Designed miniproteins, single chains, continued (4). Designs and how they scored, part 59

Each design is a single chain, and the fold is of that chain. pLDDT is the mean over its residues in the fold that is shown.

## One batch from the design tools (miniprotein)

Design m14169
Fold by ESMFold2-Fast:
Structure m14169 (fold): chain A 56 residues (1-56)
Amino acid sequence: TPPLSPAEQGGIEAARTAAALGLPPAQVTALATYSTRAGLSPEEARRLAEEAARRA
């Protein structure tokens, strides 16, 4: 199986982190979509999700 693109890895990490922090599904999807579109690294995507959870 080919490896996931960096953008796909970022989206997955954002979704995983946001869901683990209890954000609603709409926000989980929005953070994943933004991270993929912006080409965030998994670490950047994780920090974005953590920041969103702190502001919720």
Scores: mean pLDDT 80

Design m14170
Fold by ESMFold2-Fast:
Structure m14170 (fold): chain A 58 residues (1-58)
Amino acid sequence: GVLARAIRDFKSSDPDFLNIKKGDILEVLEEQPDGFVKARSLETGEVGWVPKAFLEEL
């Protein structure tokens, strides 16, 4: 996938979503037309959905 950086914090109690902090580096695995991407955090190794609008492609 492509690398992206979190441009803001995102936190959810839902296990399908990935919790991220501003500055975290992520690998985008899958993109959906609803504005969410499935990503893996390179900081934690966790995988989940995040809003595409919270990421900047590297």
Scores: mean pLDDT 83

Design m14171
Fold by ESMFold2-Fast:
Structure m14171 (fold): chain A 96 residues (1-96)
Amino acid sequence: GEIEELRRRAEELLRKAEEAIKQGNNEEALKYLDEAIKLAEQLIRLGALEEAREILQRVLKLAMELIKKAGDDKETILRAIGLALRTIGLLEDLEL
C-alpha cells in the first residue's frame, strides 16, 4: 500500500544519503536527508507513526554523521544541524 511504498522510498533515500556522506558529497547528502524527512511527514499524516519514527531516527543519525564529516564546511554543518533539529521536533511530537 501507500505506507509501504513511502517507507521503501525513504529507506532508499537514506541509503543514498549514507553513500553520499561516505563520498563527501555533502550537497547530495543534505538533499536526500531533506527528502526522507518529507516522506516521514507524509507517513505521519497517514497515521504510520512507527514507520515515521524509524525513518526519523535514521535521519538524525546520518545528519549527525554528516556534521562530524563536514570538517570546515560551515554551510553543510548549519544545514545538517537544521535537519537534525527538525527531525528531533518531529520525534518529540510522535512521543507525546
Scores: mean pLDDT 90

Design m14172
Fold by ESMFold2-Fast:
Structure m14172 (fold): chain A 87 residues (1-87)
Amino acid sequence: DELEKFLKETEEKLIKKPIEIAKELLKKGVKKEEALKKAIEEAEKLKEEALNYVKYELKTGGPLLEERLEKWVEEAKKKVEELLKKE
């Protein structure tokens, strides 16, 4: 199932990549508030890219998919906020 495989890979990427961006920005001395903002921007970008891929390449999608992706973005945001509290 191409869709199921894509969504599993997308979930991992959508959660991990914003965290890695936040860590990299903190290492460069960027302020916590700006690191959070840029991490959220990346999560939103990854969500849009995933929605477009499913819609145009896999020719499927719907409100439940968008809701699922939004939940992963919120999870990424919470994990980045937790990371920033520890630093």
Scores: mean pLDDT 81

Design m14173
Fold by ESMFold2-Fast:
Structure m14173 (fold): chain A 83 residues (1-83)
Amino acid sequence: MKVDEAYERIKEILRKHGIEVPEKKPKTLDELLDAAADAIARYAEERGDPFSPELHRTLLEVVREAARIGSPELQAAVDAGLA
């Protein structure tokens, strides 16, 4: 599983949007998604706009990138039009 590759891509997406990047490298896909969700939530609280189209787009880009590394659950989400 290319969790390291997905982590670097997700870090790039978060940095592009000015979102704080998790310092601890995740070991599993679930840890990666939890870390990304926490970073986005903290950024939303700091900005005071948790429902902006930009934050929604960032979350979808993260889900899409994580799905690319072979999570069946996330592939189903992508197929359902979440990314």
Scores: mean pLDDT 66

Design m14174
Fold by ESMFold2-Fast:
Structure m14174 (fold): chain A 69 residues (1-69)
Amino acid sequence: SPISEKEAQELLEEQRKEAEELAKESGDERLLDLAELGEAASLAALKGAPEEELAALRARLAAAEAAWE
């Protein structure tokens, strides 16, 4: 069964909170940037954003992850 928009938002908020805790423990602000990009991509997908917008967000996320690692 498809997840509701509310449930999806709650899961994204929980993931962001975990990333914020990890960033505080590590002192690495890049973890917050990755979490924000991931949240933006997931929310855009849930809202049915155009494929071009989703591809651009995914490319930005991949670039940020590569730069962080």
Scores: mean pLDDT 64

Design m14175
Fold by ESMFold2-Fast:
Structure m14175 (fold): chain A 67 residues (1-67)
Amino acid sequence: RDAELQRAIKVGNEVAKELGIDRSAAVAMALYAAGLLDKETARLIARHFGLSDEEIEKAYEKAKEKL
């Protein structure tokens, strides 16, 4: 679903700028919010790039609202 993937990446980049968090982590959370990545993999990526549990949840909610 190419259009959905492109939208999720764009949303992830916007979330990263708004929250001041790592772009790769925010994109992983946006991909999960869009249903393109599973929860466990997305959280693993976000933690690897230094997000706290609070930042992960905030990134997910913000991405879901923007999609």
Scores: mean pLDDT 85

Design m14176
Fold by ESMFold2-Fast:
Structure m14176 (fold): chain A 92 residues (1-92)
Amino acid sequence: GEKAREGGAEAAKRIEARGGKGTATVDGDTLTITAENASVGAALGLIGGATTADLLGGRGRVETKGDTVIATLEGLSDEGAARAAKDAGRGG
């Protein structure tokens, strides 16, 4: 929903502020956040977001493809997705 889109966009902005390219996409109940040319801090943030998703009763997954780290957050309420996205953007 709206809060998930907002949270994802904010996480992408924070990733870009740490260097690299951040993107966020919402498709149904799934929020996907990517960090291209991810710093260690950006990658740790995405892991934190995925952990938050699992703790909130959803599913968080992190995968790497070349220089891109991808966090997939699913099964969350709109507010839960926004919280997980906030942690994803926090970094390490």
Scores: mean pLDDT 81

Design m14177
Fold by ESMFold2-Fast:
Structure m14177 (fold): chain A 70 residues (1-70)
Amino acid sequence: SSKVKEILKLIGEIIRIIGEIYDLEKKLEEAKKKGDEETAKKLEEEIKKLEKEREKLKEKLKELEEELKK
């Protein structure tokens, strides 16, 4: 099924983004511990961008899952 393959690809992309957010959150905590506010702000912006991408992919995944139920 082409829809199942698309769902699996989306899940893989979501997992990748989650992993990248996790790595950036670790770097953010380290920047905060060092008092590096400039680096912390940049990391927060990158995290927010990835969170928006993750939410868009989750919405697309839900739409495909609903199509499979019809």
Scores: mean pLDDT 86

Design m14178
Fold by ESMFold2-Fast:
Formats: structure tokens, sequence, C-alpha cells
Structure m14178 (fold): chain A 63 residues (1-63)
């Protein structure tokens, strides 16, 4: 679970052109590093909501 969330968040950070999506994805990565999976999921959901492009669609499949 955590590894799939990390990969999805990293993809949004690399490929999204929406700065709000990138910010939420970075917060998701910080939450994962802290072991807070619930916070990571919430931040990743916000990132997907800001960027429904290919990276966001892939992240939504992990959620």
Amino acid sequence: MAERLREAAQKIVRESKNPKAVEHARKALQALDAGDIEAAIEHLRKAVAEDPGPAGVEAAEVL
C-alpha cells in the first residue's frame, strides 16, 4: 500500500503542471516518510482533485 502511494505521489510531482497538485503530492510524500498513511491518502486525494490528468488518474486507482 504505502509503496504504491509513494509511486503515485512521485509521478504527480514529476509530471503534473499544476502547482497545487504538486504541493499536495509533496505533502503526501512527507506524510509517508512520517508513517502517517491516513494523512498521505488525504493529501494524495487532494492532488488528484487538482490534476485529473494521466498521473492523477493513475494515483486515483491506488486510492
Scores: mean pLDDT 78

Design m14179
Fold by ESMFold2-Fast:
Structure m14179 (fold): chain A 93 residues (1-93)
Amino acid sequence: SEIVRLANSAHFLGLVALVLADRGDLEEAVRMAEEAGRLAVEAARLAGDEEAAKEAEELGKKAVEAIRKGDIEKAKEYIAKLRKVVDEAVEKA
């Protein structure tokens, strides 16, 4: 399933972003978080859940901002919420 592939890729890149952010590689972490957010939005839209897609877009932006500020704990919260939103949208499809 293309939807499952996109969701899994988003989850993986979100985790990579957090590992990079924890190491202080904030520029690379931001790139991974931006790509995770993009794939999450695409997965939610393909699942037919436009509300989940909008929530994923907002959470992705918040995760990127948290990483840019060095707030790793907030970044973890937003990445976890992003994963949950996408997983719930995919489960309903």
Scores: mean pLDDT 89

Design m14180
Fold by ESMFold2-Fast:
Structure m14180 (fold): chain A 77 residues (1-77)
Amino acid sequence: SIKELGEEAIRILREMAAQHPEHRALLDSLIAGIRDSLERGDVDGFVAQLETAALLARELGMDEHAKRLEEIIKKVR
């Protein structure tokens, strides 16, 4: 379900924040955006938050985290 995919995405972003605490504020904002989009039924907004997080993961060299986020996006689209 999209709720289960959203919870998995939030887990990935929390792992990213633990490894890169300098980006915690941005990642916490993305987590809040994921929750808001899901509550409103805004699938496009949910995907946009995940695409932003995946791009950040790539920039930080967290390629496995980026891949996990990209797989969630594929399952929602």
Scores: mean pLDDT 88

Design m14181
Fold by ESMFold2-Fast:
Order: C-alpha cells, then structure tokens, then sequence
Structure m14181 (fold): chain A 60 residues (1-60)
C-alpha cells in the first residue's frame, strides 16, 4: 500500500522544489530522507515536491 500522510499545517510552496500544503491535504510519500525531508505528491493538487516530515502525520 502507498505510504499516505495528512498535512498538519499550511505550508507555502517555494519555487518548484518545496511542495505547497494546506492543513488537511492528503499526500503520498514517495521517498523519505534521513534528515526528515521527503519527496511527496499532494493528492489534492497533483503536485510533487519536498516536504518536512514534521509537517505530516503518517496514516495507518
């Protein structure tokens, strides 16, 4: 099953590298890095970018 998470706060995007999030957006985590960053797709917008894992709550 894909690793799914929910955004816990609003995050403004930055260029093409940082994924914009709205609180409550569902995201698919594509790759997690040891520093607490991940590449994720926002399922509400279809956009892909970098997110902080601290801004997400992983779903069971």
Amino acid sequence: APLLAVATRDVPGAGRSVLALRKGDRVEILREYPDGLAVARNLATGETGLVGMSDLRVLP
Scores: mean pLDDT 81

Design m14182
Fold by ESMFold2-Fast:
Structure m14182 (fold): chain A 101 residues (1-101)
Amino acid sequence: GRAARASIAAGAAAVAAAVNASLGRKMGEPEEAVKLAEEGARYGNEGAVAAQRGDLRRGAEYAERAAELLRKAAELSKDPDLSKALEKSAETAREAAEVAE
């Protein structure tokens, strides 16, 4: 159902963001970019948990925050591949918010 799809999308964005934040830290990316990616991952995970519990409104709010944080992380990232990966995670988080409405 919608809750499952929203949860899966938000969770996927959170996992990808967490992996890329860890990679960015190892690559010596700006601390602000890494911190924003880590915060985006946390909000994505909270969105997934809220959606799984059937709280679609809260799930949408968390997913929207995740998308905003991950977009900012992408903008501050120096590595173009990492920037693109974080941008894709932001798009996935935005899709999770749209599914949750």
Scores: mean pLDDT 88

Design m14183
Fold by ESMFold2-Fast:
Structure m14183 (fold): chain A 90 residues (1-90)
Amino acid sequence: GAKELLEKALKMLEELLKKVKDEEVKKKLEELLKKAKEALKKGDLESALEHLEEALLLLEEEFPDDLEMQIELGVLALILAVAKLLLSKE
């Protein structure tokens, strides 16, 4: 279901965070992932999705020329898109 996909996306983003060298970008990502994790614990899947989508956008802006990162971000975008579709169907 949507929750399992959002939990997978969160884990992927936590791993990608380890590759971020810019301390300001890293701090912003850590805050977004913390908010997503808190939303997931509360069962607020819509808020979790929003925070994970914001984290994805930050990583896309930080690594425009990194092919490995672009592939991982593409997979993450697909996971979030499927979660969003599942949430829209109630």
Scores: mean pLDDT 85

Design m14184
Fold by ESMFold2-Fast:
Structure m14184 (fold): chain A 81 residues (1-81)
Amino acid sequence: MEEAKEKVLRAAAAVAELAAPVVTEELVEEKEEELRRLEEEIRRAAEAGDLEGARRALVEAGELLGVPREEAERAVDEALA
């Protein structure tokens, strides 16, 4: 369980690094509700040890923040390995 949480946190950090140069405060505010739902999904998946669920939610969060899907998938897959 703790190992799964650490992997999910690393994946979230990787997505945040990719999003940092492209995300704007306005975009975060506009997508606030969707981001909150994805954050809850990521947290619940991490608590359950569901790395597949965490991966899907993390990739979707990255896309909402302006990260290309293929880059988000690559970063998340590497962090969850």
Scores: mean pLDDT 79

Design m14185
Fold by ESMFold2-Fast:
Structure m14185 (fold): chain A 62 residues (1-62)
Amino acid sequence: ETEALRAAYQHALDLVRKLLDEGYSPEEALERAVQALVEEFGFDPATARMIARSALREVLAA
């Protein structure tokens, strides 16, 4: 895996956790994480959604 992919996943985990703590729904947290990954890391929306969905699943499973 590239360092960028690892950094993106960690960023998505932190962002999803923060948004859920602030009272956003899982669906809202997912959409905001997708947007952040596209804007900050330059991923296409489909790849960003896969990363964000994996991060959301990990946060909800913990």
Scores: mean pLDDT 83

Design m14186
Fold by ESMFold2-Fast:
Structure m14186 (fold): chain A 60 residues (1-60)
Amino acid sequence: GPKLYRAVKDVGPTTPAVLGLKKGELVEVLRELPDGNVVARSLKTGHTGLVGADYLEEVP
């Protein structure tokens, strides 16, 4: 299945492209970008957006 990650802290949507997250929310990583961001989908809201990879922790 898709690889799951968890937000390690709150992320505010500073622009429309950024995915807003609360600490502990689960996301699917859809694409990794060369700039250290990922395109992710929130499992809670279904919204997609950019988030820094350093804000995410892999769920084993």
Scores: mean pLDDT 80

Design m14187
Fold by ESMFold2-Fast:
Structure m14187 (fold): chain A 98 residues (1-98)
Amino acid sequence: GMEAIDRGAELAQRVKERLLERGVSPEDAAIAAFSAFLAYSGNPPATPEQVAEAARGMVLREHERLAKRTNDPSVLQRGKREAEIAAEAAREAATELA
């Protein structure tokens, strides 16, 4: 229903704002926010730990794809760091809304 979408949108906005404040790129912040939106728009909404894992997985997967395209393993190392920052921000934001 609309309530589930509104809940997901609120979490996504909070995740995006936290990540931008922490110096995460707009692209990675958007990926993490979208992941949080999908997880939290579920019925029941995902737990903070599930939201964190979803954000980590999506950010890491995008950097794995980019590393393969660029043939640059440093992209994956950066992606692992960004994924952990995304997971922490998503967990914090979801905990505040729980």
Scores: mean pLDDT 86

Design m14188
Fold by ESMFold2-Fast:
Structure m14188 (fold): chain A 70 residues (1-70)
Amino acid sequence: AAAEGQRLDAEGGRLAAEIVKEFNKMAKEKGVKTLDEMAEVSREVAEKYKDLATRAGRAHVEGQRLLAAT
């Protein structure tokens, strides 16, 4: 019965890696050359990051609930 919990934990790790990858790609696409431009990209990533972080958090909570219910 640990399969679902393990899957959700793995999903959270994948989402974290995806956020880092997206940040790096978006910085390149925006042609970031100054710290000001980097700050702008960081704000955009932070807003999208909140959505992905919420999904990862939900997966973690669901995983904990499944383990507790077993």
Scores: mean pLDDT 69

Design m14189
Fold by ESMFold2-Fast:
Structure m14189 (fold): chain A 82 residues (1-82)
Amino acid sequence: GAEDEKAKEQLAGLLESLFGEKLDGKKLTREEIKEGLRKLAEYYSSITGASEKEVLEGILESAKEMGAKELAEAAEEVLKEL
């Protein structure tokens, strides 16, 4: 839906700003979303002192509240891999 498209574009923009990655937010694959979430979890963990799991749990909760289903599913998959 529209919220998934916005979430993907925001994720791509954030990854470009923080890591210099050039991604088309409109065409992000599940694997690109998951890799981006791993990088964000590592980054925010390093600056906040929270665990990567706690950061990902926060992202998952926010994604569910926003209706960003693809982002929520990707976050759940990354959490299961930890």
Scores: mean pLDDT 81

Design m14190
Fold by ESMFold2-Fast:
Structure m14190 (fold): chain A 69 residues (1-69)
Amino acid sequence: AQNEVPESLKELPLDVQLQLFERSLEEDPNNFVSWFFLGQVYEQQGKLEEAAKYYEKAKELAKKFGIPL
């Protein structure tokens, strides 16, 4: 399955999406899905440098745990 922000969550304001995924990382900082979704939220806000950092972290964690992206 492709990891994309669920369409239902895309309907929420970007700041609300940010809070939800930040909370997920606070509970499990090894959750690469939350890192990836935060990257997508920052990209949608036009914060491309921040988005790149979160995507890189998501890829590192996915690779570490052998999970395909």
Scores: mean pLDDT 74

Design m14191
Fold by ESMFold2-Fast:
Structure m14191 (fold): chain A 73 residues (1-73)
Amino acid sequence: MEEARKLAEEALELARKAAEAIKKGDFKTAEELAREAQRLLDEAFELAKDDPAAQEEVLRAAAEAGEILAEAL
């Protein structure tokens, strides 16, 4: 669970950095950061697949990351 949680936290930080890049018009950096955030979320979900509570935390992080990016557009 700790590893899945850490990956989800890192993904949220990358989503925030991607949102900052979008606001600056740096869509190349934003795309790279958003892609890395998605990769970390996918890994976190795979690590959490046998733990419903951890899955819920990862899914909430994914939703939050999506909202952060949507607000920046």
Scores: mean pLDDT 82

Design m14192
Fold by ESMFold2-Fast:
Structure m14192 (fold): chain A 56 residues (1-56)
Amino acid sequence: GDALLRELAARLGVSPAGLRGAIDAVLSGNEVETRVAARELGISVEELRRIAELLR
């Protein structure tokens, strides 16, 4: 839910909108967009995928 998204975004030091965009990249299955999003957030692709799974 939105509350968990906001909490995780705050812990990562990113905007909730930025984290939503990164999750959307993972869910789209686009590997290039996923790598770019993970790099922009300062986390690994593996960590971003785990966050996306948690926020389903």
Scores: mean pLDDT 80

Design m14193
Fold by ESMFold2-Fast:
Structure m14193 (fold): chain A 105 residues (1-105)
Amino acid sequence: SQEAANATAAAMAEGLEALAREARRAAEADPEKAAERVAELAEGAVAAAEGMVRAAREAERVDPEVLERAIRALEEMARIAREYPEAGELAERIERLREELRELL
């Protein structure tokens, strides 16, 4: 149902926001030792965003506010990931997924 699809998309957006928040927390707590944790969280963000793109494409419509929340979370994650060489390729993949979600607006 459209209601179930919207609820699923909202949960995915909340998950992306949580991953971005944890990445920011890790980078702020110990920037020099955050590389592995940021890369791990960025990998999670890629997987979650790929799932959201698939779900949004299969759904007849997704709430634009939910898509905008996910786009903002991915923007923050990519910004943090770009500061760590180990996460550079993940940051590029996140930017690609952010653009794919923007195309669904």
Scores: mean pLDDT 85

Design m14194
Fold by ESMFold2-Fast:
Structure m14194 (fold): chain A 72 residues (1-72)
Amino acid sequence: SLKKEIEEIEEEIKKLEEEIEKLEKKLEELKSKPITTEEERKEILEIEIEIGVKRLEIGVLKLVKKKLEEKL
């Protein structure tokens, strides 16, 4: 069922958005303190990359969802 596939995509988007919110909060906490170590800089970079990747994944899922909705 096309409707079921659309619902699954909507659930996946929601999960990714929730994950991004958690990562953004962690990033704010890390940036609120003086960044003194290379490990701290690396952690910030890794979180920023992870947020970027998840945002791209949401973009792709939204395009797929739109295509499926057009087929209904």
Scores: mean pLDDT 86

Design m14195
Fold by ESMFold2-Fast:
Structure m14195 (fold): chain A 66 residues (1-66)
Amino acid sequence: MMTAEEALEGQVEVRRLAGIDVSKDELLDDISENGSPELKGLSKEEILKLYEEKIKEIEKLEEERK
């Protein structure tokens, strides 16, 4: 099971490999400012919580597709 923090770390690493040097904080700030209307103005903690819930939903769908 992947945590939201692990997923965010992976996103930061992928961006570094592409030549984009961003921190987790900068990535969360970008999502808060330039994300979808439902994510706009949310705190970093709230964004991570939504990502965690989405990861769990995806894992549940994979489990149900046996």
Scores: mean pLDDT 66

Design m14196
Fold by ESMFold2-Fast:
Structure m14196 (fold): chain A 60 residues (1-60)
Amino acid sequence: RRREVLERMLREGLITPETAERMLRLGVSAATLERLARLRERDPIRAGEELGDLLAEREA
C-alpha cells in the first residue's frame, strides 16, 4: 500500500524517484503519504514545505 501511494505520487509528478526511494527507506506511513498527496494537489507550496520538514526531521 505504501508503495502504491508512492507510485501514484510519482505518476502525478508530485515527487521525484529519488524522493520516493528516500521516503521508503525512512518508513514514511501510507497515511502520511496520502495526506501529503492531497495537500500537494490543493497547496503545492505548503506541501513542499511539509515534505522538506518531514525528510529533514527523519534524516536528522
Scores: mean pLDDT 72

Design m14197
Fold by ESMFold2-Fast:
Structure m14197 (fold): chain A 65 residues (1-65)
Amino acid sequence: GAAEAEAAAEAAVEAARAGDGRTASLYGMKSAWYGLEAGDDALARAMAARAREAMREAGIPVTGP
């Protein structure tokens, strides 16, 4: 649900700040997935954007999937 999407996005932000790009990417993807599962495309996009921004600020490459 929405709370799970936000929790996953926060975990991605914390992982990015710790320099763990793999964990940051995993939780970033999970945050989008939880948003989509909640039926809220806007939430999914917002959570994915939050995770990606944290990765960019930490200098972690944000190259797909």
Scores: mean pLDDT 78

Design m14198
Fold by ESMFold2-Fast:
Structure m14198 (fold): chain A 90 residues (1-90)
Amino acid sequence: MSEEQAERLGELLRELGAIPGVELRLLGGVLEVDISEDPAVRERAEPLLEEIAAIPGVFVSRFGNTAIISLSPDKDTIEKALPVFEELAR
């Protein structure tokens, strides 16, 4: 992961967390995103989650009203992206 990719991840996560009805939580090195059942909230969150998933080394999984954002287990990705999760979710 590049420094620019880590900065872009931070921008997208800030935009996502700014949506009313979206909550970000850091759980054991993965970021849990709780999304309101309101379709309008989901429609706003959807494109941001897709952009986040497009960043190399970042993965987005969905189940119910929750998205899990996880990182590639390589040292470079973790060292650059995990601090971004920690700053924004806590």
Scores: mean pLDDT 80

Design m14199
Fold by ESMFold2-Fast:
Structure m14199 (fold): chain A 74 residues (1-74)
Amino acid sequence: SEEELKKKIIEVLLKGGVPEEVAEKAAESAVASKDDPEAAKENVERTLLEAGVPEEKAKKIAEEVQELVKEAQE
């Protein structure tokens, strides 16, 4: 379900050291883009960068979120 996907995304973000409020916002944007894994990745990366997460970390986390979104489509 979308709720389960959102929880998994938040967990990945929190383990990556992203603050809970930012993780919630990034997860919402990813779920809103769940039909397009590439857009979900771009939206998460942008949200993390806007929040001051370092670029390398934001890219790595966004890639993990993209994989979760792809898995949820199966």
Scores: mean pLDDT 83

Design m14200
Fold by ESMFold2-Fast:
Structure m14200 (fold): chain A 64 residues (1-64)
Amino acid sequence: NELYEKIEKIVEENKDKLSKEQYEEAKELLEELRKAIKENSPVTKIVGLVLRIIGIIFEAELKK
């Protein structure tokens, strides 16, 4: 899925900026995102997962 591929790429591109805990949480959310997309979950749930993943990356960037 194109959305999943893009979000996964963003996480991987920023993995060196993430703590191990943040990276593990982001990976867990990526798996939830993959499942939500495959199961045609409500758009609000999919958007919520994306925003949570981006939020983790944003928090990591703020410490840069």
Scores: mean pLDDT 82

Design m14201
Fold by ESMFold2-Fast:
Structure m14201 (fold): chain A 83 residues (1-83)
Amino acid sequence: MYSELVARAVGAVLAIIGAALDGDREAVEAALEHLVEIAREAAEAGHLDVARFAAEMLELLAKNYPEFRELLERARERILEAL
């Protein structure tokens, strides 16, 4: 379970990066919803390190993709609320 949650979180982060590089706002939003769901599941299961990883990656991505900063920061806040 834990290794699967880690793999899913990494995959979701890569999907966000791919969507951001394509400039596809709807794809970024969909990938962010997926990452938030994974982080919430991880936090509920006691795997706070996975949720913290997701929040940290979103903070980094918000600095690198300022055109999506508001979406990335809102998703990060939702993850931190689950901690």
Scores: mean pLDDT 87

Design m14203
Fold by ESMFold2-Fast:
Structure m14203 (fold): chain A 89 residues (1-89)
Amino acid sequence: EETVRLAERAVELAEKAVQSEDPLDRDIYFALALIALTVVHLYGPEELRPLAEKARDAVVKLSEAKTPDEQRKYLEEVRRYVEEIREKV
């Protein structure tokens, strides 16, 4: 339950980062999303760790995205991996 909540919170934080017009707010939200997924990756159940790692990698790519199409693609990847985490618990 706590693992799923952290993963879901990471999606919310990534969404806030993409919607933020202030570069500092954007960076803070991405950092918090990465922290949440890193906690899941390091301390979550073993079966969820690969999905948390993939979601974290997607958040990194999202933070580096330079076009709206890339942002949409990587945000959908984050959501997809978190949905898979929810389905496994």
Scores: mean pLDDT 83

Design m14204
Fold by ESMFold2-Fast:
Structure m14204 (fold): chain A 96 residues (1-96)
Amino acid sequence: MSEEAKKYRKEGKEYEEKGIKALDEGDLEAAAEYFEKAAEYYRKAAEAGDERAKVAAEGAKEMAELAKKGAKKSEIVARVVARELRLIGLEVDKEL
């Protein structure tokens, strides 16, 4: 992948992690903002050639919408964690 795609993917992941932390703290407004940023950066990564980031962008956008609607925190966290663990698993072999 291009350096640009790698940079955007990393930024998206960092914002997604911040969004999850905000959810854990009960700050739904901050979580929504972080997930929107994550979706934006993942979208840019996909446009730069990282097609895997397209799925991450859709997930982050969905999480932002759920947080804005005040959806059950545990449901949002479960969906975000499942998507993020899958993405991280593709980059780092955690079991090894």
Scores: mean pLDDT 72

Design m14205
Fold by ESMFold2-Fast:
Structure m14205 (fold): chain A 68 residues (1-68)
Amino acid sequence: ADDELLGEIARYVENRDFEKLEELAKKSKNPTDKKFIENVIKAYRAALEAHAAGRLDAPGGGFIKPEK
């Protein structure tokens, strides 16, 4: 069961269908599954923010032309 749910979650993440991920969390009656999906969404959000902070604060990295 958890393995099948994990596969579905992975598929939605791979396809960037986070709307479906949130729907899946809402439809889940199992609090463990819901919490897990919420943690995945949280982790992805944190990863996006970290990427944005590291990449968008220096847009494309190409704006920083290292002279040294």
Scores: mean pLDDT 66

